# Ledger of designs, part 34: designed miniproteins, single chains, continued (3)

Each design is a single chain, and the fold is of that chain. pLDDT is the mean over its residues in the fold that is shown.

## One batch from the design tools (miniprotein)

Design m9163
Fold by ESMFold2-Fast:
Structure m9163 (fold): chain A 90 residues (1-90)
Amino acid sequence: IKTSLPLTDEEAEQLVEAARELAKKAEDPKTFASSLTAAALLAIAAIIDGRFDAARAMGEALIEFGETANLSEEDREYVRRLGELIREAA
């Protein structure tokens, strides 16, 4: 598999932090869909680059957000399932 330029450990940590921040923005109804889409794309990019530890941590952060976020039951379930999917893919 052709990987793009590999991420440094520092860049991988920055991706995890960015995904957490994007997930938190999902609590704003105006940015819910765009924030979750951005977080998911960031996790997919980490998987493609072989940064499975970063992707797994992003999935776990989304699961935690889905459990604790002040969202509807349907939105919390959606976020949690997305996080589980990312964690399993890593």
Scores: mean pLDDT 69

Design m9164
Fold by ESMFold2-Fast:
Structure m9164 (fold): chain A 74 residues (1-74)
Amino acid sequence: MSPEQRSEEARRIGQTTSELLRRAGLDEESERARELGQQASEAYRQGDFETGDRYMEELYRLSEEHLDALRRAA
């Protein structure tokens, strides 16, 4: 996968996670998810896959931490 493709995927995952958290009423977590996706996207765009992967791992941990709330909102 190219840096550009990885960057766009990170941005999309961050936006989708942010939307789901917002629907669950978790506005602060929603904003954090968007920020993490943007930071991962920028790192991947610059070819820094290690940094991008770390931000994506933080994003996934945030989702896992709030999984029960997300399930109730779905």
Scores: mean pLDDT 83

Design m9165
Fold by ESMFold2-Fast:
Formats: sequence, C-alpha cells, structure tokens
Structure m9165 (fold): chain A 81 residues (1-81)
Amino acid sequence: MSLEELKEKLKELVSKLPDEELKKRIIEAINNDDLETAERLLLQAYLRTMRTGSAEEQAEMEKLLQEMAKLIKEMKELQEK
C-alpha cells in the first residue's frame, strides 16, 4: 500500500471521531507528515471517548484506534525507506 493510500485510509478513520476540533488537528498533522503529533492527538481523542462512552462504544473506539495506530506505524516505516 502506498503512503498516499495509507494517508487517505487514516483520514477516513479519523473522520469517525466525534471531536471536530481534534479531528481537524489530526488531519493537519497527517498532511504535514507529523506522525508524532498525530499519535498524541489520537491518544487525546481516545481518552475523551473512553470517559463518556458505553462499554460497547469504548470497544468500538479501541478497535478504531488500534487500526489507526497500525496505519501510522506503516507510514513511519515507508518514510524511513
């Protein structure tokens, strides 16, 4: 999968987050290849959704964040190569 495809897939997953301000900042970090900032903001989004969600919503959010973390790792590997 190309770096461009990974960025688009990550942005699609980020669009599912309920916090519009964090969503915008995460997308900006992804567009700037600032994966450290993107990871930090994703952790912040995770903590917010884990506080107010039901057990089922928390499980869905955990799955979503795991998939986003996987994509960020793949993007970092491609940037190194």
Scores: mean pLDDT 76

Design m9166
Fold by ESMFold2-Fast:
Structure m9166 (fold): chain A 73 residues (1-73)
Amino acid sequence: SAEARRLQLEIEVEEGMKAIYQSVADLEVQKLLSQGDLESAAQTQADRDKFLAEADARIAELQAQLDAVLAQD
């Protein structure tokens, strides 16, 4: 269905954005550690973990919606 295709694309976008954010955040942590900025590195790790958890929750909700749409077909 068109709705199933929309949800699949939204999941792919969310997964892609999650992967990009994780990569950028990991590089920023390495940069901060190389500068001796342990406090900012720890904060960046915490912010990364929070973002990833929120992204996983959104992906799980979209997957549940996709499963429900597919079960109706």
Scores: mean pLDDT 89

Design m9167
Fold by ESMFold2-Fast:
Structure m9167 (fold): chain A 71 residues (1-71)
Amino acid sequence: SLAAELEELIARLDSMSKQEIIDEMVALARKLGLSDEQVERLRAALEQAAATMSDAEFKEYAKLVLRIELA
């Protein structure tokens, strides 16, 4: 299920690179039925965060996005 994929992704975030997290979150957003415009906006936000945040800060941001925006 998509809910199980979401929980599995959250569990793996701390072992993943920023790029792997971006790719997996974008793939999940597409599976959840987000429009192409919404997916590109999400990607841009994640790429901006990845460029400006530390690894630890980015992973916490990604967990919040997964729980609030995609849950």
Scores: mean pLDDT 84

Design m9168
Fold by ESMFold2-Fast:
Structure m9168 (fold): chain A 78 residues (1-78)
Amino acid sequence: RLAAHEAAIAKYDPAAEELYAAKPPKDEVELFIVKQMIEIAREVLDKEEYLEVLEQLLKQAKSEEAKKVAEEAIEEVK
């Protein structure tokens, strides 16, 4: 659902700004965003929609750590 995605984005924005202020490495920022999106999606979305979000995160993730986190979340929902 589009509204659920916008709500999820709004929830992590303040935390992302704090990370940018601390100037963390890009890989750590991506991993944090992926973990936050997974946690929010798990609470807000149904299992089918949650799996679609996880698959998209896995395909879009560039760091190996972010890909592993998404893959493990998919295996747990299975």
Scores: mean pLDDT 68

Design m9169
Fold by ESMFold2-Fast:
Structure m9169 (fold): chain A 84 residues (1-84)
Amino acid sequence: SAEDEALLERFKKVTEEDFEELKRLAERGEVSLEEVEAAKEQFIGNADKLIASLAPDSALREEAEAFKKEMLEKFEELIKELKE
């Protein structure tokens, strides 16, 4: 639906903007590893709720699942950088 498309688009935009800010704060030493891990867990919860709200086997659900995977890879890379 148009509502679900708009919801997914907003979720992607806000998530990407929040992640870029988190990465900038991490580069400045203003966030801890624990805070990044907490942000990752919060993202997982929010993503799972969004995915569950979308129609099963829909293209939007597949897109949301692909976005979740992409963002998890970005969180894992940031966590790896902070462990060095």
Scores: mean pLDDT 88

Design m9170
Fold by ESMFold2-Fast:
Structure m9170 (fold): chain A 84 residues (1-84)
Amino acid sequence: MSPLELLDKAIEAARAGDGDEAIRYATQAALTYIQQLLDQGRVEEAIQAAQELEPVLLEFARAAKAGDTERAVALLEEMREYIE
């Protein structure tokens, strides 16, 4: 699955109140995006993506674990805009 498809699944899981599944999909999306950049030889962009996405992913995981659906979805949308 593409990183965007994985983020769409994370958003669906977050809206359904499934924080654990949302975290799984969001983590997979971030890792898949970084790996695609590395596979393309875009090393500097991969480093930048890791630096930008890690704090957003951590805040998202905290919101998802707390059951804060509105904040969790907003953070996933931020990740989606970054990857687009």
Scores: mean pLDDT 87

Design m9171
Fold by ESMFold2-Fast:
Structure m9171 (fold): chain A 94 residues (1-94)
Amino acid sequence: SSALEEAIAHLERAIEAVEAGDRETAIAHLRQAAASAPELAADAETAIRMIEEGAPVDQVLAALYYMLSRAYARLGRTDAARAAWERMVELAER
């Protein structure tokens, strides 16, 4: 749906912000993702807490790619879901 696609766009912006070290922008986009798709709210709140507590960047990115994979899977975008999942695994194994 358009709401879940909007949440995905916010997750992608949150990933870019985390990679740039922009914590405030990352948290803002995670809150928007949760608002657009309430099914992502619990995972978004966990990711926000990780950012606020200074978790390692790779752990935060792994959590965001996990959310992105689940969101794409719900839209039936199998190739995009797989790519996000593989990136999550790569980051979690660091």
Scores: mean pLDDT 89

Design m9172
Fold by ESMFold2-Fast:
Structure m9172 (fold): chain A 80 residues (1-80)
Amino acid sequence: MSQEELEEKIKKAEELYEKGKEYYKEGKYDEAIELYNEALKLYTEVANSEEASEELKKKALEGEIEIGVEILKVAVDKVF
């Protein structure tokens, strides 16, 4: 996987994350979770790539942390 392909995965993950946040804002929790999981998958692929630059790995890890927090927020809001 090239650096350019990895950058494209990060861009797609960011787009999915922003859409997920909009669904969360609308109270569409199941749709938000689906988008968050798709974005998380893309970030995880970049973070685990031996070919990814340190800069891309850091960006992917930051994305994983942000999405993890949002998933926990949805879980709290759905149960409590």
Scores: mean pLDDT 85

Design m9173
Fold by ESMFold2-Fast:
Structure m9173 (fold): chain A 84 residues (1-84)
Amino acid sequence: SAEIEKIRSIPIEELSDEELLKLAEENFKRITAAAEAQPTREQRQLYYRLGIAELERIKSLVKDEKVKEKIEELIRKMEELLQE
């Protein structure tokens, strides 16, 4: 998406809450796809651990509580995938 490429070109600290949510949603999709393509459980779990850390960083920059809750839902889903 041209929109995601534009968001990725901007310093993360300068992104709006809406752009941070879009970045978090794209990160979730990208990391999940990359993790599930891994040949071993250990490599898959590493991708999910790094993905959770990235989502937590994005969440820390968000000001709106409802946007934080949406990112927290993505973190919880990735934590469930990590336990598989």
Scores: mean pLDDT 86

Design m9174
Fold by ESMFold2-Fast:
Structure m9174 (fold): chain A 108 residues (1-108)
Amino acid sequence: EKEELLKHAEEMEKKIYEELDERQKKAVEFARNSTDAEKAAILRRVVEEEPSVPESVKELLRELEKNTSEEEIREGERRIEELGLSSEDLRVMAGYIAAEAAKEKFLA
């Protein structure tokens, strides 16, 4: 059961990555190397634009906000704005961040 969910998550991650254009691949690479503050900034923006995102994404945002300062999150927001990413690119990044957090929880 747990192994099946992990396998499905890995297969979905592979498919998403293969379907991404060059800009979106760079966005995912940025998200992979992002700090907790930058991850919080990405998730906060996505939750503000699309409040219907899964509760797991909102929970992850709350945990990241507890472990970072508002100043660091605002710095993250500025760096993300400099990238000139679309709302769609930000949703792809948020999906990647949520998938990685879910994997860590299953492997722990």
Scores: mean pLDDT 74

Design m9175
Fold by ESMFold2-Fast:
Structure m9175 (fold): chain A 77 residues (1-77)
Amino acid sequence: SLDKAFELFKKGDEEYKKGNLEKAYKLYKEGAKLAEPVSLDMASDMYEKAGEVAKKNGNYKESKELFEKSKELKEKS
């Protein structure tokens, strides 16, 4: 599970660097969900990345919700 989350995190970063925002967003969210039960810190980082992608796409409400989720998990870790 953690190995899969880390792999999705790396793939998300690769897609983000290529400008494939929708693919990056999906990978970060999938990875965050897999990371959440085993690493709050990793899940927090991935939700923050998903929030940055959502913000860049103009999805401000979703971005805000993802940043709030990231902060919540970071405070618990």
Scores: mean pLDDT 85

Design m9176
Fold by ESMFold2-Fast:
Structure m9176 (fold): chain A 115 residues (1-115)
Amino acid sequence: LEEYIKKLEEIKKKIEELLAKETFSREELEEIKEILAEIVEILDEIGEKVPSLEEILQKVREAIAEVAEIILPYLGGPESAKLSDEEIKALKEALRKLIEKIEELIKELKKEIEK
């Protein structure tokens, strides 16, 4: 469990660094896609080991889906496709929500270690 907490904290830091950017390039959107895939893998492993965390794992999955819904249409389009200011704002709000749910998951994982 401590290893998953460490991985989630490292992922959280990467998302925070992305949030500091003014705009997102295609390469940065691909990086976000890779981060989402890494989180899903971690959630699947936690779900197998700690079934009691199903509710918070589902909340993190929902936050991931919100981010994916914004970025995937652009990654499936031409390389010249650019996010509008409104889409950048929506993506940043979705990423902040994802950080919040990851922090809740880390807190619940720490409680499971203390049992």
Scores: mean pLDDT 84

Design m9177
Fold by ESMFold2-Fast:
Structure m9177 (fold): chain A 85 residues (1-85)
Amino acid sequence: SESEVLSLIKKTFSLLGQGKYREAYLTAQKAVDLAKKNNVSAEILAIAQAVLTLSQFYYLDPNAYDKIQKAQVTIAKYEKANNIT
């Protein structure tokens, strides 16, 4: 059901918050699979797919968010120093 899909999405966010990236990824995959099988609304399917993408990102590199933030700060400093907009 749609409520089961939403429950899995919420569980994925909880697992991500706990640093359990592999378990979050697997839970997100289950949410997307269930959403497709149960013909849920397009909005819920889109949310499930977005959460899967986010969890996959963290699963591949648990420090991905921190690394990207540091890279963006470095680029911004470089752009400011060289008057690039």
Scores: mean pLDDT 77

Design m9178
Fold by ESMFold2-Fast:
Structure m9178 (fold): chain A 101 residues (1-101)
Amino acid sequence: MELASELARYDNSIRNPEEQRRLLNEVNSRFSEIAKELLKEMDELIEGHELSGQAVARLLGVVMAAAYDLAMAEVLKKPKEELERLREETRRRLEEIVREA
């Protein structure tokens, strides 16, 4: 998922360049921090498991997609309940991939 491309599609109605730049910067900042957090959770779940390269690629895909979704939800000021659900869904998906591998 290309963050800038997705943001451009989403924000097609926002005509203020300063507002678009602000949103992009906020999403990029939050994405980086959330991705780091989710990568740490992934590393903890992988500990003690011998995973295939395909399984690791799937885990990375889930982490990157979830980090983007969470960053967008935070910047768009979604309810805390939605953010918590996204984090719980992400954790379940990571656990399922590790279990299936």
Scores: mean pLDDT 76

Design m9179
Fold by ESMFold2-Fast:
Structure m9179 (fold): chain A 64 residues (1-64)
Amino acid sequence: SARETAERLSKQSGATGLAGRTALGLLDQGQEDSLRQGLLRALKIPGLPAGAREAAEAVLAALD
């Protein structure tokens, strides 16, 4: 599930962990659509760190 993916990623260091913790916060607030839209916007940012990009893609895939 998206929650399980975000929880796993939140335990990582750096940008990956930050992305996972942010996703968990939005999921805990019931903001699944806001999370989905935010992830789609983030993936369009040039220079997004690889760990954050991979984390965003994994959570977005788990939301589908």
Scores: mean pLDDT 78

Design m9180
Fold by ESMFold2-Fast:
Structure m9180 (fold): chain A 90 residues (1-90)
Amino acid sequence: LSKKISDRLSRLVESSKLRFDEESKQAALKAVEEEMEKLGFSPEKRQEILDSVSKVLDKAMQLEGPVVDPQTAANISTQIVKVESGKQLP
């Protein structure tokens, strides 16, 4: 799951050339954590996914281009978690 979430986020960042700053990164990580808590993920699983997402966002901070706003970053990240989690649930 963490790989699918990070892969999808990475593809979205690359295709849209979205640059993340520290504020957008923190907003995205907070949104992902809150969504995983709502879905009932264990603290260990949440940390695994957060670590994976954080690495993708660190790379996005090195991109040239317009900085995504924190609310948009949170919305994108939440949607990716919902979609990929839905695909993994029986």
Scores: mean pLDDT 75

Design m9181
Fold by ESMFold2-Fast:
Structure m9181 (fold): chain A 92 residues (1-92)
Amino acid sequence: ELDKIIEESFKEGDVDGDGYLDAEELAEALGILAEKLKIPREYLLSTLTDPANEKKILEIYKNSDKDGDGKFSLEEFKELVKKLLDLLDFKP
């Protein structure tokens, strides 16, 4: 169930259709995900920009970008999203 929502958000965020999300597309895909899960976009953004979460968010980002190229495949995006939702204490 959650995997389907993540996959739909990835596809809608992948504006150029190359099968990867760059930094701008990642932000769009996360926004689409928040809308599908009924999470206020502002709440997601405030959590991502909160200094108290900075270390955890950077670690999640680095661990999800396995090859370090700044682009996220679907599998890397799924891992990132699941860790972010866990940080938000959100259970769909």
Scores: mean pLDDT 71

Design m9182
Fold by ESMFold2-Fast:
Formats: structure tokens, C-alpha cells, sequence
Structure m9182 (fold): chain A 55 residues (1-55)
């Protein structure tokens, strides 16, 4: 069953989204490290969503 793998990937997406949410105020303040972390997390979410769609 693909459901267990989907649940695992959804948990990873949630963790990455929490990182983005935590970084957002600092990104808006012009923090470059926060902007890089947000970009990396957004890329990771995109890859994880693509994997879920392929299940």
C-alpha cells in the first residue's frame, strides 16, 4: 500500500512548511540566511509533493 509512504512524505512536507513559517518574519526583515533556508525548504516541499503525485 502506498498510503504509509504518502503519510511519511506528508510529515516531511509539514516539517519543511514549519521551517518556512518560522523563517518568514526574518525573510521579510531582510535576513539572507532566513531567505536561503526558506528557498531550500520550498524546493524540498516541491520535490516531496512530486513524489506523492507519482505514488
Amino acid sequence: MKEKEKEFLEHQIKNSQEMIDAAEPFVKAGNEAAARMKASAEQQIALLKEKIEEL
Scores: mean pLDDT 82

Design m9183
Fold by ESMFold2-Fast:
Structure m9183 (fold): chain A 61 residues (1-61)
Amino acid sequence: SAEAARQAAVDAVNRETIRKAKELVDKYEGDLDKLKEGLDQIATEYRARLAAVDAEYQALQ
């Protein structure tokens, strides 16, 4: 169903976001300023990706 497909897309975005955040934390553990900047960027991308999923499935038949 479209609902199941949408949920799967959201779940994929969530998993990718968590993975990226973990990689960033590991890479910049000693640099809090870079970590904060990177996390802000990841949050911005996450919101954009969720909005894109919503737009795609809102019009999908």
Scores: mean pLDDT 84

Design m9184
Fold by ESMFold2-Fast:
Structure m9184 (fold): chain A 78 residues (1-78)
Amino acid sequence: MSMDEQIEYIEKLLLDPSKSGKVVDVLRSHGIKLPSRPTGPDTPIIYLGKIVNELRKQLPKLSQEKRDEIMKDIDSLK
């Protein structure tokens, strides 16, 4: 899976309220620095955008092995 496909897959899971918290927890457990959930009327969309932006900054700095490990842990949340 390409990095863009990985980010798109994570974004899709973040749109599911039942899975989004677990996905964020997995990303943080692997050392990915994510923003705290913002407050306000547009909170879900703003938060999603901030997470995607951080993934695009941080994932290219990781090895393929590390990215695959993160994806495996996220996939286990199914």
Scores: mean pLDDT 73

Design m9185
Fold by ESMFold2-Fast:
Structure m9185 (fold): chain A 85 residues (1-85)
Amino acid sequence: SPREQLLLELSDLAQRYINEGKGPAFLLVNRVLLAALEGRLSPERIEEIRQEVIDDLKKNGASDSDIQDAQDAGDEVLRLYERYS
């Protein structure tokens, strides 16, 4: 089903980011994956998760690179959602 394909693609994306050492990107995708498992994923929820992750990164003095990784992960998640919705 499209839902099962989305869950598999999100799981694969999370694994890719952890293997690349992209902690902020992994955290974002993991939060999205949990929302998807609960059946409560929407473009608005994805954007809320991205905003929360980026705000936390900025508050904790994260690098511009870490912030960019979170931004890019959000864009990739939105592309996957659009493909399987």
Scores: mean pLDDT 89

Design m9186
Fold by ESMFold2-Fast:
Structure m9186 (fold): chain A 65 residues (1-65)
Amino acid sequence: MKDIDEAARRAVKRLREFQAQVDQTKIETPEQRQQLSQQVSKLIGEVLADLGDALDRDLRRRREA
């Protein structure tokens, strides 16, 4: 709910910041493209994990028993 929404906003902000940085970087070689792809994949994985944790926390917090 609210926790997940806040986490999503932070995730989007972080991604936008990284995207802006990458956009200013010139990628010409396939090799560089591969490295960038791996970097992005890692960052996305981290963001998704954080989002999942926030979601799980919110669901748990709703009620225990």
Scores: mean pLDDT 73

Design m9187
Fold by ESMFold2-Fast:
Structure m9187 (fold): chain A 62 residues (1-62)
Amino acid sequence: MTATVTGVSGNTATVRFSDGAVGTATSLGPGLSAVSGPGGGHLIRADAAQLKVGQVVPATEA
């Protein structure tokens, strides 16, 4: 599964998953971010603090 970055703010990013779910990713460190909101239960395999709008990153269900 993938996540597309729709917004960024400091160490968080708003994302839309390929299944249509949306959420806010918060960095857990290099290479991993946890997602909260309606997209909760997903992990993004990227540091949310380094993401840019329009970027597509790998994601998995938690």
Scores: mean pLDDT 78

Design m9188
Fold by ESMFold2-Fast:
Structure m9188 (fold): chain A 64 residues (1-64)
Amino acid sequence: EREKLIEELRKLGYTFAARLAEKHGLSVEEVQRILEAAKAGTGELSRAIAPYAREVVDTAPPAP
């Protein structure tokens, strides 16, 4: 279920949000909330992922 929601984010083009969900081990509920925000608009998506995106600024890019 969780993986399907993350994959849906990638299909919509929100690869960054999908990566954050995987990196932070977000619950099904949290990923679903992000997906709903993405469907509402990029501004809503930005607000939904803001708490998780903060760590990307403090941490070097993940190795492949």
Scores: mean pLDDT 68

Design m9189
Fold by ESMFold2-Fast:
Structure m9189 (fold): chain A 100 residues (1-100)
Amino acid sequence: SREELEKRWNEIQSKIDEIISLTTDPELREELERVRRTFGERFKRARTLDQQLEVYRQLTGEMAELLVRAIELGEPQETIDGLIDLINLLSETIAWIEAQ
């Protein structure tokens, strides 16, 4: 349903906001904020389930790259764990959409 899609996107946005609050590196924080803004806009423009699925797949890829960056920068374990949790949540959301 539309309500379930909005709920799942809100949960993802909340997780991103939590990760941003835990991030100590200012450049990584700015990049996370940029990704949140960019994908928020892409999600708003996505009219079909297939378009939303593509947005989630692209976001998952961006978050995977940011996870590698967080590890390389020596970010707190809480930030790294948060990014792993987010990637898992994105994968679960993708699987849920594909089952519709």
Scores: mean pLDDT 88

Design m9190
Fold by ESMFold2-Fast:
Structure m9190 (fold): chain A 74 residues (1-74)
Amino acid sequence: SPLEELLRLLAQLADHALRRGDLALAEEIWSVLQEFFETGDVEAAIARLRELAERLGAPEALVDRLVATARSLL
């Protein structure tokens, strides 16, 4: 399921933030999903996920997979 894949990728990104001791960043990652369900603003959600992944130093491949999975749900 694309939704299961998105949740798994978000959990991985949040886990990386927690392992760095950044609870606030982990909370911001999950807040993007909540805001998306409230607004339906896909491009804003994707832009925020890219920003958070960049702040975390996530691999480009993980960012690309997150974006592709998010777009497939819309």
Scores: mean pLDDT 78

Design m9191
Fold by ESMFold2-Fast:
Structure m9191 (fold): chain A 71 residues (1-71)
Amino acid sequence: RAEAFRRLRAYLRLDAVGGALLRGLLEAPDSQFAAAKAAFLRHSRLSPEQRATLAALRSREELLAFAGTLP
């Protein structure tokens, strides 16, 4: 999960605030994942493509799998 955080932070070019929101999303319980993702998307500046990609992810497991595809 620490590796997923590093890959996602680099891919999305997140600042300190965006990084904190991403950490919260990765640490959120499964029951709170959708709410944490909505908060992350609302407060983070992302390209339309990055936003669409992240919005489509339904679970932490999907987010971790996506992170595994990143360079």
Scores: mean pLDDT 77

Design m9192
Fold by ESMFold2-Fast:
Structure m9192 (fold): chain A 123 residues (1-123)
Amino acid sequence: MNKEGEEGLREAAEAAGSVPGLRGEARGNTVVLTSEGDAAAAQGIADGAAIAGASPGATGTAEGDTATLTAGPTAAGAGGVGSGVGAATATAGGAAGEEGKKAALEGAIGAGEGGRKAAEAAA
């Protein structure tokens, strides 16, 4: 697995985890988002899963308080996960005001860069 791709998804997960009521964890090509009882975070993870699932080569599922976003070996799949994590962060961050907006921007950028690097390194 490409270390730079994992780093990008980790940065996105950490940015999501900086938003109150939202937790993010990256494992290889997968990002797991968990809501801690905040309604905005719960809506965010559902939106993120839907966006990832709409992308060719990516999957997104949301069950209760958890969403799992997985990138396939293509650039489109990696981009789908990045977009999903960014959307989740943005929705959850709406409740946190300015800090949430910063986390959303950084998460979206980090996931997008990581997805691009992961796609380039896929063999």
Scores: mean pLDDT 69

Design m9193
Fold by ESMFold2-Fast:
Structure m9193 (fold): chain A 69 residues (1-69)
Amino acid sequence: SAEFERAFARYALQRVGADEATAESMAVGLAGHPALLAELIRPSDSADPAAVLAELRAEFAAEHPELAP
């Protein structure tokens, strides 16, 4: 759902150090764009950003069943 994707984008951005206001603003544009979100949350020159995003999404869904898609 759009609600879940926006909440997840905000969560993922905050996990990599974005403040709440910045994360909320960016989440509006990144909700439903997993490739862009994956690249932005990339903590360094690390492995597979899509796999990292998928793991974070599974973690978020487990921690927030009320927002489940």
Scores: mean pLDDT 73

Design m9194
Fold by ESMFold2-Fast:
Structure m9194 (fold): chain A 96 residues (1-96)
Amino acid sequence: MEEVNKVEEELLKVMEELGRVIDELKKAKEEAIAKGDEEKAAKLEEQIKRLEEELERVKEALEALASGTEEAIKEAKEAVKRAERVVKEARKFLEE
């Protein structure tokens, strides 16, 4: 139970971080489009799609975690690590 609660909190945290970065990427894409930078807008769209796909995986892991199985806990921990990695890469892309 304690391990389930901890990984649930970690999933909720990375969901919030993913949502925040997706919003930042969408704003950057709108700015790129307004400036006529079609190449940058296309790359930002690819990043948005990737983060939205990871957000859906995190949501699925959170739903599966309700089962309390060891496999669901393992999958949830892997989803957290993957989401953290994707967020880090997207933040670096936004700084470029």
Scores: mean pLDDT 84

Design m9195
Fold by ESMFold2-Fast:
Structure m9195 (fold): chain A 94 residues (1-94)
Amino acid sequence: SPSKEELSKYIGEVVGDIPQATVDKAAEALYKVVQEDPSNKGLKIALAKVDQKTVSLTVIDSNGVIRGTKNLSVDASVNDFKAAIKDLLANPLV
């Protein structure tokens, strides 16, 4: 597994009181997406608290352009975040 320091490079922004476990799972999910397809190198995620049970996951490219946003449970697994990231990359905002 990647170190906590390595995973922090995948996080662009965290807005609101989001559990560190949720942030760590989202970062690990993007790390795994990049390991499976290195063409996704340079992507970052932003997380924002929506409510007590929901976070907004935004995928941002190396140029700072937003690729898309999806809401997930704060209890979402690494695989749930990974699926959301892949969906946003396949169906971008533009």
Scores: mean pLDDT 84

Design m9196
Fold by ESMFold2-Fast:
Structure m9196 (fold): chain A 69 residues (1-69)
Amino acid sequence: SELVEKVKEEVKKAREEFAAHPDPEAVRREARAVLDKSRHKIPENLAKMDEDKQKAFELYVKFLEELAA
């Protein structure tokens, strides 16, 4: 699917950029802020999504969780 492949490419690129970032704390703060805003809607969003959108959303959430750690 186009959406899943696009998200995979964007996540891979972002991981490489953030791994090289001199301030990992700034990256973590941004990831935590985005994740916190989304957490209340995650179960509702998943229930409304088709399979491709669910996979894309799961990849995005995992990426944010990795950055927030």
Scores: mean pLDDT 72

Design m9197
Fold by ESMFold2-Fast:
Structure m9197 (fold): chain A 91 residues (1-91)
Amino acid sequence: MEKYRKEIDELVKEAEKYLGPEIAKTLRDSLERALKAAEEGNVQEAVNIAVAGSLRIIGTALDLGADIEKANELSQRAIKLVGEAVEEVKA
């Protein structure tokens, strides 16, 4: 997790700025859980958490009337970050 702290903080800050604190918290919680699973070697769990988190972020953005395109962009960036952590465990 420490290795990805900067990337998490950058994504969460951008989410808070454009989508608000509720979505930013959901993004942080999802990323921290997914990256912990990846670091523990639980590759499938890490991917499942990242995907579920993405769906929840988009759903919350719809419920709040937030920027859906921005929610989708940040969700895809979060999935990419988790994918990078997963690839590192496989190397």
Scores: mean pLDDT 82

